# Ledger of designs, part 115: designed miniproteins, single chains, continued (2)

Each design is a single chain, and the fold is of that chain. pLDDT is the mean over its residues in the fold that is shown.

## One batch from the design tools (miniprotein)

Design m7994
Fold by ESMFold2-Fast:
Structure m7994 (fold): chain A 92 residues (1-92)
Amino acid sequence: GKLVIKNIYEAWGIVIDGKRYTVIKGFDENQEPVTVLVEGTEVAPGKRVYVLKGDLSEDQIKERLKAGEYEKGVIEKVDWKNRTITIKLLPN
C-alpha cells in the first residue's frame, strides 16, 4: 500500500545507535500526526523509512524502534513545494 504524509511541519536530524536518521513530522490522510524516520541525512526517493504513529519526542522514537512498533517503507516521492512525502509501505 501507499501512505501520503501531508502538511510536513518539522524536520530534524537524529543519531540512534551510531546510525544517522532524519525525522519528518506530518499528518496522514485521516489528519492524525505521524512521525517518519528516514535512514540517513537525505530525504529522497529510494530511502528506507520507519513510520511511527503520533507526534513523537526523540525518546519516544527510540523506544518505539526498540519495541519494533513501526511500519517499514521506502520513499517513492518527495514534494517539498507541497510539503508532502509519498511512502510505499513494505510487507511485515
Scores: mean pLDDT 87

Design m7995
Fold by ESMFold2-Fast:
Structure m7995 (fold): chain A 62 residues (1-62)
Amino acid sequence: SMDEAKDLQEQQEIARKEMEKLIEEENYEKAIELAEKLLSIIPDSEVAKAAIKYAKKKLEEK
């Protein structure tokens, strides 16, 4: 379908791939920013929550 649910799912997949790329590049701050933007659109996004948790953990490592 081309309904809103499909559009949101596609946006989440694109954001997931971009977040994974940023994390692989060790760009944790930008990954958090992208994940926070995704959460503003999809408040219960498990993908965004997981990315924020992981990136914050990496930033806490000194």
Scores: mean pLDDT 77

Design m7996
Fold by ESMFold2-Fast:
Structure m7996 (fold): chain A 85 residues (1-85)
Amino acid sequence: SEELKKKAKELLEKAVEAVDQGKYAEAARLAGLAMSYDYLSKGDKEKAERAEELGKRLAEEAEQGDEVAKETVELMVAVLKAAEK
């Protein structure tokens, strides 16, 4: 679905902005949702669910001030952006 791919791109751009603003929990949720919508566009519901759950867990850890979680979110967003061809 082109619509789902477009939504994934919009969410990823918001995740990049959230990282730039130091909002790591918000960035984690947005990145997880971006991955989820991209997987749904490919018909992979199982990976979509796992991606959303990963984003939620990273957001919770980042909200608690876990520096490794914050670094993981920044890297995750960077990798997802690099994967855009």
Scores: mean pLDDT 87

Design m7997
Fold by ESMFold2-Fast:
Structure m7997 (fold): chain A 68 residues (1-68)
Amino acid sequence: SAQATMQRIIEEFKRLLEELSATHDWDEVRELLSERAAELLAASDLPEEVRQQLMQELTRILQEAEAA
């Protein structure tokens, strides 16, 4: 289902965020994760509306982590 696909992408994104944030500065993390998020969404075959919603969620996750 679309929800299951979204959840897997969110989990992958959070995993990458943990790995990258431990060893990279936030400018590098933002660049690498933004590129990777675009790749994951393009490969997901999700409807455009769902991809837009998911991108907003991933952006929020990144911003919250940076603020912590």
Scores: mean pLDDT 81

Design m7998
Fold by ESMFold2-Fast:
Structure m7998 (fold): chain A 77 residues (1-77)
Amino acid sequence: TRDQLIDAVRTGLQELQQAKDQLQQALKQGKKPSQQTIDQLPPSVKQAYLNGASTSDVLSQVQQHIQQLEERLRELE
C-alpha cells in the first residue's frame, strides 16, 4: 500500500517536472505553452492560467506543487 502510494507520488512528480521543463522553454522562447502542457497542470494551476495568470506565474505554482510532493515523498519513505 505505502509502496503503491510512493510510486503514484513519483509518477506525479515526473509529470510535473516535464510540465515545468516545457513551461521554462516556452518562457525562454517568449511563446505560450502548448495545450498538452496546460492539460498536464494541476486543476487549480490550469484554472489560474485560464483566468489570465502569466506563464511565469504558472511556472512558480508548478514549482510549489513539486516542492510539496517532494516533501510528501520524504514523509512516505
Scores: mean pLDDT 82

Design m7999
Fold by ESMFold2-Fast:
Structure m7999 (fold): chain A 75 residues (1-75)
Amino acid sequence: PSPEEVALAEEFRRRGLYSVKLLTEELRSRGLSDELIEEVVKLLEENGISRDKFQLIPMEVLIEVARLVLEHLRR
């Protein structure tokens, strides 16, 4: 992963975004589109993180989320 992907993933973890709901609400508050948020939810579900689980999202999965976000910001 790129340094930017790791840095964003570490920021999400540091902010305590442990659930799909908390993570997606943070992304929405940052101005991300509903379409991108749906892609993030799909990515989390494909990695076994469900909407109803209150557990720490693994760093490897957060890095994948960060990559998706940065790619849609044309990075």
Scores: mean pLDDT 73

Design m8000
Fold by ESMFold2-Fast:
Structure m8000 (fold): chain A 84 residues (1-84)
Amino acid sequence: GSMDEAIEVYKEKLKRNPNNVYTLVNLAGLYIQSKRKEEAAIYLGKALELDENNGMAHYLVNILKKEFGLTPKDVLKAYEESKK
C-alpha cells in the first residue's frame, strides 16, 4: 500500500492501544519515510517516555538528527507540546 495507507493502519492500531511502544515506533518510522518530521518526533517522544531504552526508537531519533537536525531533547519537547 501507499505510505499514507500504512500511516492510517498504524493510527487505527494506536487508537486501540495508545501506549503500545511497537506501534508508536512504527508510526514514527512511517512519518520519517514520508518526511513528516513533526509527527515523527511526537510519536517517538511518546515511545521514549514509555520505554527510554528502546533500541529502535533510538535508531529513529538518530535518523531525525541526521536528516532533520532534531535532537533527542527536540523529540521529547515535540511530544510534550502535542499535549496542548
Scores: mean pLDDT 86

